# Designs tried in a protein design run: designed miniproteins, single chains, continued (2). Part 4

Each design is a single chain, and the fold is of that chain. pLDDT is the mean over its residues in the fold that is shown.

## One batch from the design tools (miniprotein)

Design m4104
Fold by ESMFold2-Fast:
Structure m4104 (fold): chain A 107 residues (1-107)
Amino acid sequence: MEAVKEMAKEIKENPEGTVDLLREASKRSKKGSSLGQGIADVMEGTSEKAGKEVAELAREGRKGMQQNAEFSSSVAEVYRDQGRDDGGIKMAGTISLSFIRLMGKLE
């Protein structure tokens, strides 16, 4: 749970605006939706269960990496649609690397 909160903290550039963009990316990401919603819920502090679900995805290896790739791609697409291409690449990279670091901490 603590490692998931640290990951969410690394993603927070503007808590309200970022969460809305992540939720939109989650809706677009069929295979990354669970990771996206989990991260958004942890950032808002709305669910302890969401933190456990993100941690479980991180422990699932290949499934976790698939969710991470699909969700990060959708984040970049949402930011691009808003004319924030560079910001989208940076946010997608931050999410992807933070999730990979979480996977390493939970091995």
Scores: mean pLDDT 74

Design m4105
Fold by ESMFold2-Fast:
Structure m4105 (fold): chain A 61 residues (1-61)
Amino acid sequence: TTYLVTLEFKPDTTDAQKAEAQRAVYDAIRENKDLPKEEIEKLLRDIAEKYGATKVKIVEV
């Protein structure tokens, strides 16, 4: 299963910080594709928050 993740950040967040957050989320999706949907969604939200995202939208595609 593939996931589409959209992240929102504070206006003062740098492009570098946004790129790091997006990379961490993509890496988690690639490494954890065998996890149940509930577990992967929790992991993705935790990672996004750690990297400074204020809003996370996750869609299974």
Scores: mean pLDDT 79

Design m4106
Fold by ESMFold2-Fast:
Formats: structure tokens, sequence, C-alpha cells
Structure m4106 (fold): chain A 69 residues (1-69)
């Protein structure tokens, strides 16, 4: 679980950089906020909830990026 969360965070960090480079600052900021929320859930031992937030954030980031294609 924790390894999966760490891999998701690394992927989301790269997606966040892409959003910033494309001028999608509001979406990049929202992504960062979701990652911070997931970190708080991990600290509370709520790994399942943390993973769900990160997976949802990934889907939203990819949706936004696909709109630019």
Amino acid sequence: MEEEIEKLKEELERLGVRLVLLGRYDEAQALGAQMKEADELVKQGKLEEAKEILERAKREALRVLSELD
C-alpha cells in the first residue's frame, strides 16, 4: 500500500509540473492540495482513503491534460 502511494505521488508530481508548464495553475494547485490531504491521511494510518484521493487526482489531471490535445 505505502509503495503504491509513493509511486502515485511521484506520478502526480510529474503531472503537476506539466500542468504548470501549460499554464493550468489552478489545476496544479488543486492537485498539490489533494496530495497534501493524502499525506495527512497516511499519517493517520488511513492508507485506503489516501490512495483513493491520489487516484482521483490522477484521473482529474489526465482529464485536464487530454483537453489540451
Scores: mean pLDDT 81

Design m4107
Fold by ESMFold2-Fast:
Formats: sequence, structure tokens, C-alpha cells
Structure m4107 (fold): chain A 87 residues (1-87)
Amino acid sequence: SAAEHEAVVLELLREAGRVLKSTEGKSREEQFEALKEFAVRLARRAKEAGLSPADQQALLSFLLQEARAMGFSEEDIEAIRRLWEEE
């Protein structure tokens, strides 16, 4: 149902917040590795939960916007996007 999909999206967004918080005080390289690992995990979980392509794209867009806000380059952001698409 739409409500179940909404609940999954909200839980995945909360997990994203927890992952980002866990990288506070870490090096840029460690933050980037954590974001890449999370992108792969997030893509897999969204697919397993049966989220629509639109909801999957919204999660990806959120993750990429957070990476931009953290100061990652467009090259780093493209690397994260490609990892998402490989799942």
C-alpha cells in the first residue's frame, strides 16, 4: 500500500540521518566510503521493499543532495549515483 511504502521511505531517510551522524568527526575519505556503502545498501533495501521507480529516484536524489551539502565534488556525487544504478 501507499502508506506502507511511505513508512519504508521514512525509515530509510531516518537511517540515512543516522549514517550521516555516525560520520561526524571522521575524515572526508571515511565519510565518502560510508556514503558509498550506504548508497549500495539503500538501493538494495528500496528494491527489496518493492518501492516504485519514482520513490527509488526520490531516495537517490535525497542522498545526492546530502552529499552536496557535505561538500563532496560532482565527481564524488557521480560515483555514488553509479553505485546506486549498479544495484
Scores: mean pLDDT 80

Design m4108
Fold by ESMFold2-Fast:
Structure m4108 (fold): chain A 98 residues (1-98)
Amino acid sequence: MIEEIKNTVLNETNRFLKNNPFGVPVEGDLEELKKRLEEAKKKLEEAKDPVEQIRYLFEVMELEIKIASLEGKSDEEIAKIQQKYSDKLLDLLSSLAP
């Protein structure tokens, strides 16, 4: 499980970087992105498997960054969103350490 968690974090980090959530926003309107964010947050709260929790946490972070970008929030505000979810990810990973 520990190796699977490490591989999931690495794979999700690489996917996040390749998708460049800080660049051009994903196609779709703001309402659709907000709906996807609420669904992702619900899945994160309901997830009991650490691998799924990590995946949904990255999905929530990516969606919140895209929404903030579309709403015209500053780079500083977007960085605060990234920091918030990075801290949550580190807390989750720490809780999984023996």
Scores: mean pLDDT 74

Design m4109
Fold by ESMFold2-Fast:
Structure m4109 (fold): chain A 79 residues (1-79)
Amino acid sequence: SKLEKAKKVYEKMQAFVKENREKLLEEAEKLGPEYRELVEEVIDYIEAGDLQGLVDLWERQGFTPSEVTLEFVEEVEKK
């Protein structure tokens, strides 16, 4: 159901992140060490398929991952 749709979206995101990992980390490092650490953790969770780890990270930052994920999925499904 909803989880299966989210998995397909994350598969595409994993491919993008794997190809652009080095560039993303370099750009984040220029913005600051805090950004580099966060981006690295996000990339690691995405590449490993650890969605629970990613959700926990966003919750600690004070964001609601469910709302962000739903909006993102809806925009992808607009076609």
Scores: mean pLDDT 68

Design m4110
Fold by ESMFold2-Fast:
Structure m4110 (fold): chain A 73 residues (1-73)
Amino acid sequence: SEYEERLREVLRFMADVMLEGARNPERIEELEAYARRVEDEFLARYQEALDALSDEVARRLQREALEELRRRL
């Protein structure tokens, strides 16, 4: 579904932000501002869809995001 794809995209973006912050600590403030804007935009558009996601789907997406992050560390 569109919101699942968007949620996956946001989770991947957040992982990229965390990795970049770890590599360039001086950019953390800038990266936090970007992350906050992306999160606010996503929530404004997809709050209902997020609330409607089954626990199983949410858990799967979280596991995939963590596995991706772990693979890149």
Scores: mean pLDDT 72

Design m4111
Fold by ESMFold2-Fast:
Structure m4111 (fold): chain A 88 residues (1-88)
Amino acid sequence: MKEKEELEKKYEEAKRKAREAKERRDQLATQAESFRQLGDLYAMTDKEKSEAYNKKAEQFEAQAREADEEYKRLEEEARELKEKLEKL
């Protein structure tokens, strides 16, 4: 019974962290897209400004990829914990 309670707690925590990581990924991806659009807008009129926005987009894209990797890892952990709970 103690093992089941511990696994349930870990499962709920993994699920919550996965949801938070997904939300972070989506927010960062949206920010990256916004900066890419600004970079494109300034590409013909202000190359320095365009490059600055594209650099910000790259930074947010990198952070979004890290958040996506964390989300996938946490989803896998939650799935494994659910399988262990179902076998108890």
Scores: mean pLDDT 86

Design m4112
Fold by ESMFold2-Fast:
Structure m4112 (fold): chain A 105 residues (1-105)
Amino acid sequence: DRQAKIDALDAKYTPKWEELEARGAPPLELQQFAGLAFAEYLVETSPEEYRAEAREALRRVEELARRGESAVPLAAELHLRLVEALNPDAPEADRAAARAIAAAL
């Protein structure tokens, strides 16, 4: 299940990321795209215990974007760290740090 969801999201986002890089998209646009993509990865692939935090993080990213606030690069970084910490090969210190970040969202 998890791998199939990752494959589907990778098929969706990898070509779009490559297109943005190829046309020289501004760093902010790349970070906004990365933040939204990683938020979807987090929601779809997270263990059940993290899904509530993942959905709340996505909702906050969408709310900030709708308000035109420049916090999207921070949201992208936070979501990337959450995705990395949910990797079973990640060190426990990284998982603990990501839980602290999730609690702050």
Scores: mean pLDDT 62

Design m4113
Fold by ESMFold2-Fast:
Structure m4113 (fold): chain A 65 residues (1-65)
Amino acid sequence: MDLALADAVANAIGYGMEGVKEGKPEEARKKAIEHALSLGLDEETAQRLADIGISIAKRIEENSK
């Protein structure tokens, strides 16, 4: 795996967890996309990774009860 992909996924999950806790998933998605784009990933890939990260974050929050 490219280091940029690994970094983007890790940050998408991190932003997603904060966004879910704060009730601001759209802001978290934007931050994840901007971070992925800053690493040289294309917009479509950045959006997919952001959506995956937020999905994982929601699942973590559901399982923490």
Scores: mean pLDDT 78

Design m4114
Fold by ESMFold2-Fast:
Structure m4114 (fold): chain A 63 residues (1-63)
Amino acid sequence: GLFDLLLSQIEFLARLLAGRTGDYERYQKLLEEAKKSLDNAFKAYEEILRDYQRLRQEEAAAA
């Protein structure tokens, strides 16, 4: 999905920059923070999707 594509791009750029700058600690830290942020965003997306599905069921029942 979109999150997997974004994560793959972040991982690619982090590896590239670590290799070019030699600052492996910085890019490892930033990659770990990005992964945590994406996981939190995915969980928020799941909650929004559940709420949307509930709303659709309520609207269908009211029609």
Scores: mean pLDDT 83

Design m4115
Fold by ESMFold2-Fast:
Structure m4115 (fold): chain A 88 residues (1-88)
Amino acid sequence: KVTILEGKGKLTVTYADGSVKTYEGDVRIRITPDAVYLTFKDKKTGEVISLRADSAEIEGNKVTLTGATDEQGNPVTATVELEDVKEY
């Protein structure tokens, strides 16, 4: 019942202050019964973004995280457009 999605993609994160950051690179999404965990590595900077969410909605190649927070516990809105994804 644990699903792992790995691939390339584009991550868009909107923070509580209204700022928006976009990243392109490698994505790993781990979907469990209780939570969703996203790890994204930006291709340009090598920065690793880690998000936890309550759930994820998958519509085609687009994944939207609901109830997402960053590593500091700040609420964020996050969407990933998946390219060349593999499910484990």
Scores: mean pLDDT 83

Design m4116
Fold by ESMFold2-Fast:
Structure m4116 (fold): chain A 56 residues (1-56)
Amino acid sequence: SDPSAERLARLSEINRIVSEFTKDADPDTRAAISQQVADMVRAGKSPEEIRAELEK
């Protein structure tokens, strides 16, 4: 197993989630979602936890 490949796959999934939640959003909403996701990534949240939080 490759920890770097696993990290890149995780980041790719997070980027996909951000795109799903921002595709039809206004600029202020996109900025808010991006900031929230950045904070969750720094807190060590998984892609699944990030998606769950954005769905609230």
Scores: mean pLDDT 81

Design m4117
Fold by ESMFold2-Fast:
Structure m4117 (fold): chain A 70 residues (1-70)
Amino acid sequence: MSAEEREEFARRLREALLALGAPEELADQIAEAVRKGDLATALAHLERLADVIPRSALLAMKHELRRALS
């Protein structure tokens, strides 16, 4: 994945997280990890949303992160 593709993915993921009620600070931390290609950090921050966003959305986002950054 190119830096441009990572930036676009990070932007879309941040927007989706905010729409689901994620705190802006945590959504920003996840987006930054995606921009850096840091899958482990992105997944760790996303797990902090387990009690905030629907489980189905969390699982879908984990799958997309692994697909995009693996």
Scores: mean pLDDT 83

Design m4118
Fold by ESMFold2-Fast:
Structure m4118 (fold): chain A 96 residues (1-96)
Amino acid sequence: SEAVERRAEALLAAARAEQALKRFADDPVGSSTEAAKALAKASKADPQIARETIRRHAAGLTRAVDARGDEFLAQLAKEDAETAEAVREAVAAERA
């Protein structure tokens, strides 16, 4: 089933994003780049799984935004505009 395959793809991409964010201290640019691509892939496969993943890892994403600033947000927007917006909203909520 295409729906089952897309959900599995989103879950694998979400897991890659989580693992990448855990490596942030050791490789800030490489890990945040991998996380951005993985979150965009998850969002295209299943937006709900992507949003839940972004919310759950808001602290890690805030660290990436604080360290890389507009470069990280621009990279997210290049991969997927909705993913970039969801990350901006999650980071704003984490800082509130």
Scores: mean pLDDT 85

Design m4119
Fold by ESMFold2-Fast:
Structure m4119 (fold): chain A 87 residues (1-87)
Amino acid sequence: TVTYTVDLKFQKLNEEGKLEEVVSISGTFSESEVKKVLEELLEALEKALEEGATYVSTTGSDGVEKTEEINEEDLKKLIEEIKKELK
């Protein structure tokens, strides 16, 4: 039995030029929960897109956190890919 830990934080620059959290998704999931994880990820991505998130922090299975810049096109592409996988 393999479990996957997901820890994603989407952030945007506010009107003062400071990063603020838009939405986050966190949890530990088994392979049998993949569809549930994708549904929760889809909701988080749609909120990030709606709120104009420009940064994402990701934590891998090795516990290493990395923050990357993300744009509207990247979010739309991810949303479409997840919707395709859920069909």
Scores: mean pLDDT 77

Design m4120
Fold by ESMFold2-Fast:
Structure m4120 (fold): chain A 80 residues (1-80)
Amino acid sequence: MNKVEYEAKDEAEGIEEKVTYSGDNPELLEKIVEKLKEIADKVRELSGGKYGASFSLEFETEEQAKRALEALDKAVKRPV
C-alpha cells in the first residue's frame, strides 16, 4: 500500500510542516507531497496567512497514486 500524510500549520515561529510517506515508489509519493504543499500554500495566501491543512492519502496500487498526482497537478495549475 502507498501512503502519504502531509500536515501544515501556521505557528508563531512560521509554517510547521510534517511529512510522512511510504510505498513501492517513493519518488512518485514525493511528487504527490510537493503538489499537496502547493495546494496548502495557495490556501494560506487566500486565508491571509492563518491556516491549517492536513491530507492523508492511501493508494492500493502505483497506478492509483499516478492518477492522484495527475489530478493534484491539474488542481494546482487551475487559474484563479
Scores: mean pLDDT 73

Design m4121
Fold by ESMFold2-Fast:
Structure m4121 (fold): chain A 65 residues (1-65)
Amino acid sequence: SMAEEQAKIAAMKEFLARLGLEVVRIEGDKVTVGVEELNLETIGRIIAAMGEGFKLGFSLEVELK
């Protein structure tokens, strides 16, 4: 349902915010996060986000900004 879709989007946004990752856009099941640079700490946060995203039915894309 639309309510279940919105709840999953809200959960994903909350998880990404707690990881300090910026949401650039969401298109269907694809979430794009923006990072200033790729370093070991940022890569670790991205891996955590990919794992949670997969459980919620989202794919994660990374954009350098």
Scores: mean pLDDT 81

Design m4122
Fold by ESMFold2-Fast:
Structure m4122 (fold): chain A 82 residues (1-82)
Amino acid sequence: SEKQQKILELLDKLEELIKKYVPKELQPKLLELLKEIRELIEKDFDPEKIREILKKIVELLGDDLPEEIAKILREIEEILAS
């Protein structure tokens, strides 16, 4: 699916932004959550579960959520809603 491919590309960009902007201590947990989203997309596409993981990412970053990361998360949500 073109939607699945677009989300995978956004996840690659999100991983690079996490490595650039997020404190090293939080990176492993965030990268694990991204891996869970990738597995859902590749094996058993479930938009609801992907949305739940995106919410966990937002909660984990809290008030320190970088705008560049927030933008990518919003783009993924928009694709899931379409």
Scores: mean pLDDT 86

Design m4123
Fold by ESMFold2-Fast:
Structure m4123 (fold): chain A 98 residues (1-98)
Amino acid sequence: MKESLNLAIDATLLAMQAYLLAKEAERRGQTEVADGLRKVRDLLFKAANAFEQGKIEEGKKLMEEAAKHLRDLADRASGPFAEDVRRLAEQVEKLLKK
């Protein structure tokens, strides 16, 4: 019970980070990266909802999908912003190890 709630909270915080990065990408004119980060946000919110319902495997699958999208987006992002996207991917991947 406690583990699923902690995963839901962590996934929600990661979704909020994806949202903030999407806003930064949009401001930098990286429209495709911004759109991809919004998709990642939606996947992470779906993962949080799955964890709240005790669907741990479904939530983890959604987080794995989000991590793959973040790795692809990091390769497409330019300059120091690519490192911020890569760092978010690493945070999602760390949560999957728990």
Scores: mean pLDDT 84

Design m4124
Fold by ESMFold2-Fast:
Structure m4124 (fold): chain A 102 residues (1-102)
Amino acid sequence: SDSEINRLKITLALLSAGLVTTAKIYGSPEIIEKAEEVSKLVKDFLKNQTEESLQALLEKIEQLIEMIKRDKRLSPDVQRLLIGMLESIRDTALELAKLVKE
């Protein structure tokens, strides 16, 4: 429904903003830059839910997750927090894409 789509769009925007804010507090410059790239791709996906925009977003999320897992400067708690936020963005984007297709 339009109401469900609007709720998912709002959730995705809020998760994206939270990711960038959290990255700026705890992350390295490289993590901040990649989080801002994820946020830009979220905005692109929110404007037009295409398979191409979804795939670009999912690929950038996976790249950032792998960067976080390898960054020994981050505490395990911060790694879990950032990865959890990214997984929530991924899952919300996939659900939004599914509902828009139907």
Scores: mean pLDDT 90

Design m4125
Fold by ESMFold2-Fast:
Structure m4125 (fold): chain A 81 residues (1-81)
Amino acid sequence: AAEAARQAQLRADLVQTENDIADIRGEIKRLEAELEKLKQQDPSDPEVQARIREVEHRLTVLYTALGLLEAARDFIRSLLA
């Protein structure tokens, strides 16, 4: 009984973590596409420069979060094996 409940919780945690990873990967892809478009614009434009800095900062945060979530996913998977 206790083992079945633990397995059910770990599977739920795995699904949530995989959904969070998919959401972050989607946001990264969107921001990387925006960054590519911004880099094609006038590099002397201060608005373009400010947006590039904002997108690069957001990407750094998301890459860090993705790494942590992938580590958490792998840990949960190890507990379900």
Scores: mean pLDDT 87

Design m4126
Fold by ESMFold2-Fast:
Structure m4126 (fold): chain A 59 residues (1-59)
Amino acid sequence: ILELIEKYKKLGYSADEIIIELYNLGYINVNPRLAPLEVVKDDIIRNHGQEVLDKLNSI
């Protein structure tokens, strides 16, 4: 997942766009277009850990 985030970042995707792609690919269970950001962040931490959220916040 970290490698996938880095790939999309290099392609010019924003953090929000990367989160949507992660949802489309099945890495995130909560729909980021419908859910509050805090709920999406909790889903990321629960399934992938704080390091993945920190990587997204660095974009």
Scores: mean pLDDT 80

Design m4127
Fold by ESMFold2-Fast:
Structure m4127 (fold): chain A 70 residues (1-70)
Amino acid sequence: SMEEEEAALRQFVNYAKILGNLELAEQIKELFKRGREEGRVQDAKLEASELLSKATLEKLKEERKKAELG
């Protein structure tokens, strides 16, 4: 439903903001907008999930490097 799509978009955008990545938040909004226009919302959701996973991994690697003081 449109409500479920809106909820997913909100969750993904909020997670990107929590990561401090405003560019990713805007990218996710654009992906969902295009997904709605093209009838490919599921593809947009998968792509957004992949981007968030990569951003999360990058942040974890940065935190690990800081913890090692190197």
Scores: mean pLDDT 81

Design m4128
Fold by ESMFold2-Fast:
Structure m4128 (fold): chain A 90 residues (1-90)
Amino acid sequence: VSISEEELQEILERLKELYKKAMKTAENITRAVAAGLLLVGAEFELDQGNIEEALRNAIAAVDLIIEAATDPKVIEEAKKLKKELEELAK
């Protein structure tokens, strides 16, 4: 299955919005900062055409958002985005 740049970009935009929501209630600041850096890395790799690396960084970022977030709704949305990213990797 070919990874769609448009689909990945759309998921990254949704993930950035979710990250902002997660940061409002995050208790683990180290994981929160790491998630932000991985999101920047994912956008950079996507801009370079490195779709697989962008996807890997995005999945790592969403895992850290799940670990840092305390809001159950944010955690649920993050798990949903992770599944969408994993489906793109198939």
Scores: mean pLDDT 80

Design m4129
Fold by ESMFold2-Fast:
Structure m4129 (fold): chain A 95 residues (1-95)
Amino acid sequence: NAVKKLEEAIKKAEEAIQALRDGDYETAINLFKEAIKLANEAGKEASPEAVDYLIKAQFLLLVAITAASMGDVETAIQAAEGALENLKKALEIEK
């Protein structure tokens, strides 16, 4: 079910943003990787319109991982928030 996987991906991305704010970059990176896996799996069952938002979300999660690995917390949070917006738009389409 794409809806359930999208809800889980959103939760993982939100938890990752909190981990970044807490200075736990390793936990944040792992949570972003989990969010990418869930978004990719949701994309297999999603409508073409939702897939466009999922591609954008996955790209932004990758940017967040790269920024977090470099200690660039501001860029990582901005990218992750952009990913959340795109994940939520995909969820609205699939509901």
Scores: mean pLDDT 90

Design m4130
Fold by ESMFold2-Fast:
Structure m4130 (fold): chain A 60 residues (1-60)
Amino acid sequence: SVEGAVLAAVIGILEAAIDFLKELMKTASPEEQKKLQKEIDNIERELAETRARLAAVEAS
């Protein structure tokens, strides 16, 4: 379905964003690391919600 394809694409983008932020963490200051971790946590939550939505669409 188009909906399933869009959700799968969003999942890929969110995963890539997490990987990018984790790479930035390697050279970040302790203060920057706290901000980056908060962003990673927010994206991880959105990723979990998007995966649940995709699973529901695939079950249809």
Scores: mean pLDDT 88

Design m4131
Fold by ESMFold2-Fast:
Structure m4131 (fold): chain A 72 residues (1-72)
Amino acid sequence: MSPKEQYIKKLQELAREVLEKAREAGNWAAASQVLELTGEALSQLEKAKTEEEMKKVLEETRKRLEEIAKEI
C-alpha cells in the first residue's frame, strides 16, 4: 500500500471507533461531528503531497476525535 493509503486507513479506523461510541450512546450530534471531521480530513489527505503533511493531518484529526469522544 502507498503511504497515503495507509494514512487513510488509519484515519478511517480512528473515526469508526468514535462514531460507533456516539451511535451506541445515541449522541447523534457527536456522530454528525465525527462524519464531518472525517470528510474534511480525507479531503486534506488527498491534497497532501508529503508523508509529513499526511502525518500532521492524522495527528490533528486524532486530537479532534478525542475531544468529540469526551462529549459521548
Scores: mean pLDDT 84

Design m4132
Fold by ESMFold2-Fast:
Structure m4132 (fold): chain A 113 residues (1-113)
Amino acid sequence: SRLEKVRKAVELAIQAVRDYVEGKMTKEEAIEKLREELRKLGFDDETISLAVEVAEQLIDAIELMKETKDPEERQRLLDLAVESIRELARYHGFSDEEIDLIVEAVREALESL
């Protein structure tokens, strides 16, 4: 199903972010590996673009959150990243159900990473 494919792509994007955060890869290496893995698995261009953009925005948000000592600013950065990703998914033509799945996974990742 398309929903299962979207879930798989987002899981792979979050794994790429984890590999970056754990120091296993640079940002560029994590993004390129993600793009190549999704391409090899036969994902469509819109899903690949979304997953890559999600991973890039998550990495950028995590870097900013690490530099911030203010809990209110940290929450603001998290909320902005979630809303940015929601808008991205909507722009790429994903359904409301798919967008909700993406946003929930992203929020959980930002809260745990």
Scores: mean pLDDT 87

Design m4133
Fold by ESMFold2-Fast:
Structure m4133 (fold): chain A 98 residues (1-98)
Amino acid sequence: SMDEEILEKVKKLLEEKRYEEVRELAIEKFAEEMAKKLESAKGPMAELMREVIEKLKKGASEEEIKEFIKKKIEEAGQEVDEDLVEALILAAKKVLEE
């Protein structure tokens, strides 16, 4: 997949240098693609995103949403990636703007 190649290159660039610029670009790109996929998505990730959107609609703070996402990732036995958490929050906000 071309998207997987781009993701690998972005990760390597983040490890080497220009953390701020490439990190922001990666987060924005992930958020846009995730927001688009959510309209037709089914399964655990889509359910997580819908819960995040509902919490944001109810006035939950960004900190509350971050802790909620981290808890769900930990419950799934995965390592918490702060950039992924930021991307998921941004994706939820983009869905609310559309």
Scores: mean pLDDT 73

Design m4134
Fold by ESMFold2-Fast:
Structure m4134 (fold): chain A 85 residues (1-85)
Amino acid sequence: SKIEELLEELRKKLRESNLPDHVLRIFEDLIDQAIQSIRQGNYEEALRVVNRIRNLVEINKGLLTPEEYEEITKLIDEIEKLIQS
């Protein structure tokens, strides 16, 4: 699905960042949870998990370049928009 494609693009952008491995592990676990929720048709849970991803990005904002932060937040915004459609 397009939502799953965007979640995988988000994973790729996070892996390309200079985030510590332990933080990347948490992001990857949350992305896996979001994908499983989408596959189960649980869009309410998917939105909750995506919001947790957004919050984790904000906590780690100082470890991202301005360009990385913009690209990552735009992907999250598009993912949320598609889930709410």
Scores: mean pLDDT 90

Design m4135
Fold by ESMFold2-Fast:
Structure m4135 (fold): chain A 72 residues (1-72)
Amino acid sequence: SKEELLKRYEELEKELRRLRVERPEAADQLSEAAQHLGLAYRYITGIIPEDLEKAEEYLEKAEKILREIREA
């Protein structure tokens, strides 16, 4: 649902902000994750034509990058 995707977005955005402080060496990867989160947010909120399937895909891409940074 849209509400579940927004909650997932908020959790990933909090993690991204934390990792920017804890892993400054991963700035390029964090920037890529931020771009994916921005696209997901736009698809969820209807700033561009709403597409919840694409929103989920971009959230998954961001989550993968943030996980890889966290595990490094």
Scores: mean pLDDT 84

Design m4136
Fold by ESMFold2-Fast:
Structure m4136 (fold): chain A 73 residues (1-73)
Amino acid sequence: AVRQELLDEMVAKLGEAYEKAKSVEEFEEEAKKIGKEIVEKAKELGLSDADIATLEAYFKGLVDAMKHLMEKE
């Protein structure tokens, strides 16, 4: 199961990156750092590969949605 605290931290950090980024490229760079930190924390907490994959899928979906909003496509 995905931990709620990790989901909340992921959403909060991505929201801050979205507000601060001046370009899609800056947002992508910051999102990569956030994603790496979240995966490292999940591994430290002893989450299974399946749970980590689920967390990564949520993260990717949120990043993709935010990028589309920034690009106005």
Scores: mean pLDDT 79

Design m4137
Fold by ESMFold2-Fast:
Structure m4137 (fold): chain A 73 residues (1-73)
Amino acid sequence: SMEEFRRAVESGLRAAAEGDLVAAQAGLREIEKRYGRELAEKIGELARQVAAGKLSVEEALERAVELGREMGI
């Protein structure tokens, strides 16, 4: 569901914001398993921007939800 997707993404983005790369990578693997590699790669790009301080977790999450909707979640 979109809500389960949103929760998984938020957890991974928060880990990225905190510099926990192990937790962030684990979150991306879970997204890849459930939703596919293409979506996981796009979410990974957002997580990288969050880690770099270029996006907030909230902004990245909103973009991730839009990507998920476009890809049929």
Scores: mean pLDDT 86

Design m4138
Fold by ESMFold2-Fast:
Structure m4138 (fold): chain A 95 residues (1-95)
Amino acid sequence: SPAARAELRRLVGELRKAIDEAIKATPEQQPEVLDRIRDIMGRILDLLRALGVPAETIQRVYDLGLKIIDAIKAGNVEEARKYFEELERLVDEAA
């Protein structure tokens, strides 16, 4: 569906914004932002399934999402952004 592809691109954009917010967040604020990242990731994975993306590719997107969260928790900004760029490319190529 063209509408599902447009929503997927919107959610990837929201994920980028949430990652930037998490990086700038105080330790007290960061858990809430990480929960929003998990929610956005869940919606991305659901749309990839609805679009018929192969399970192997969906698993790779899921694994990249976990790596982004771990990098943010570790304070590794460059690694978080690198994994996001890999996720964005993989989603764009697969959808």
Scores: mean pLDDT 89

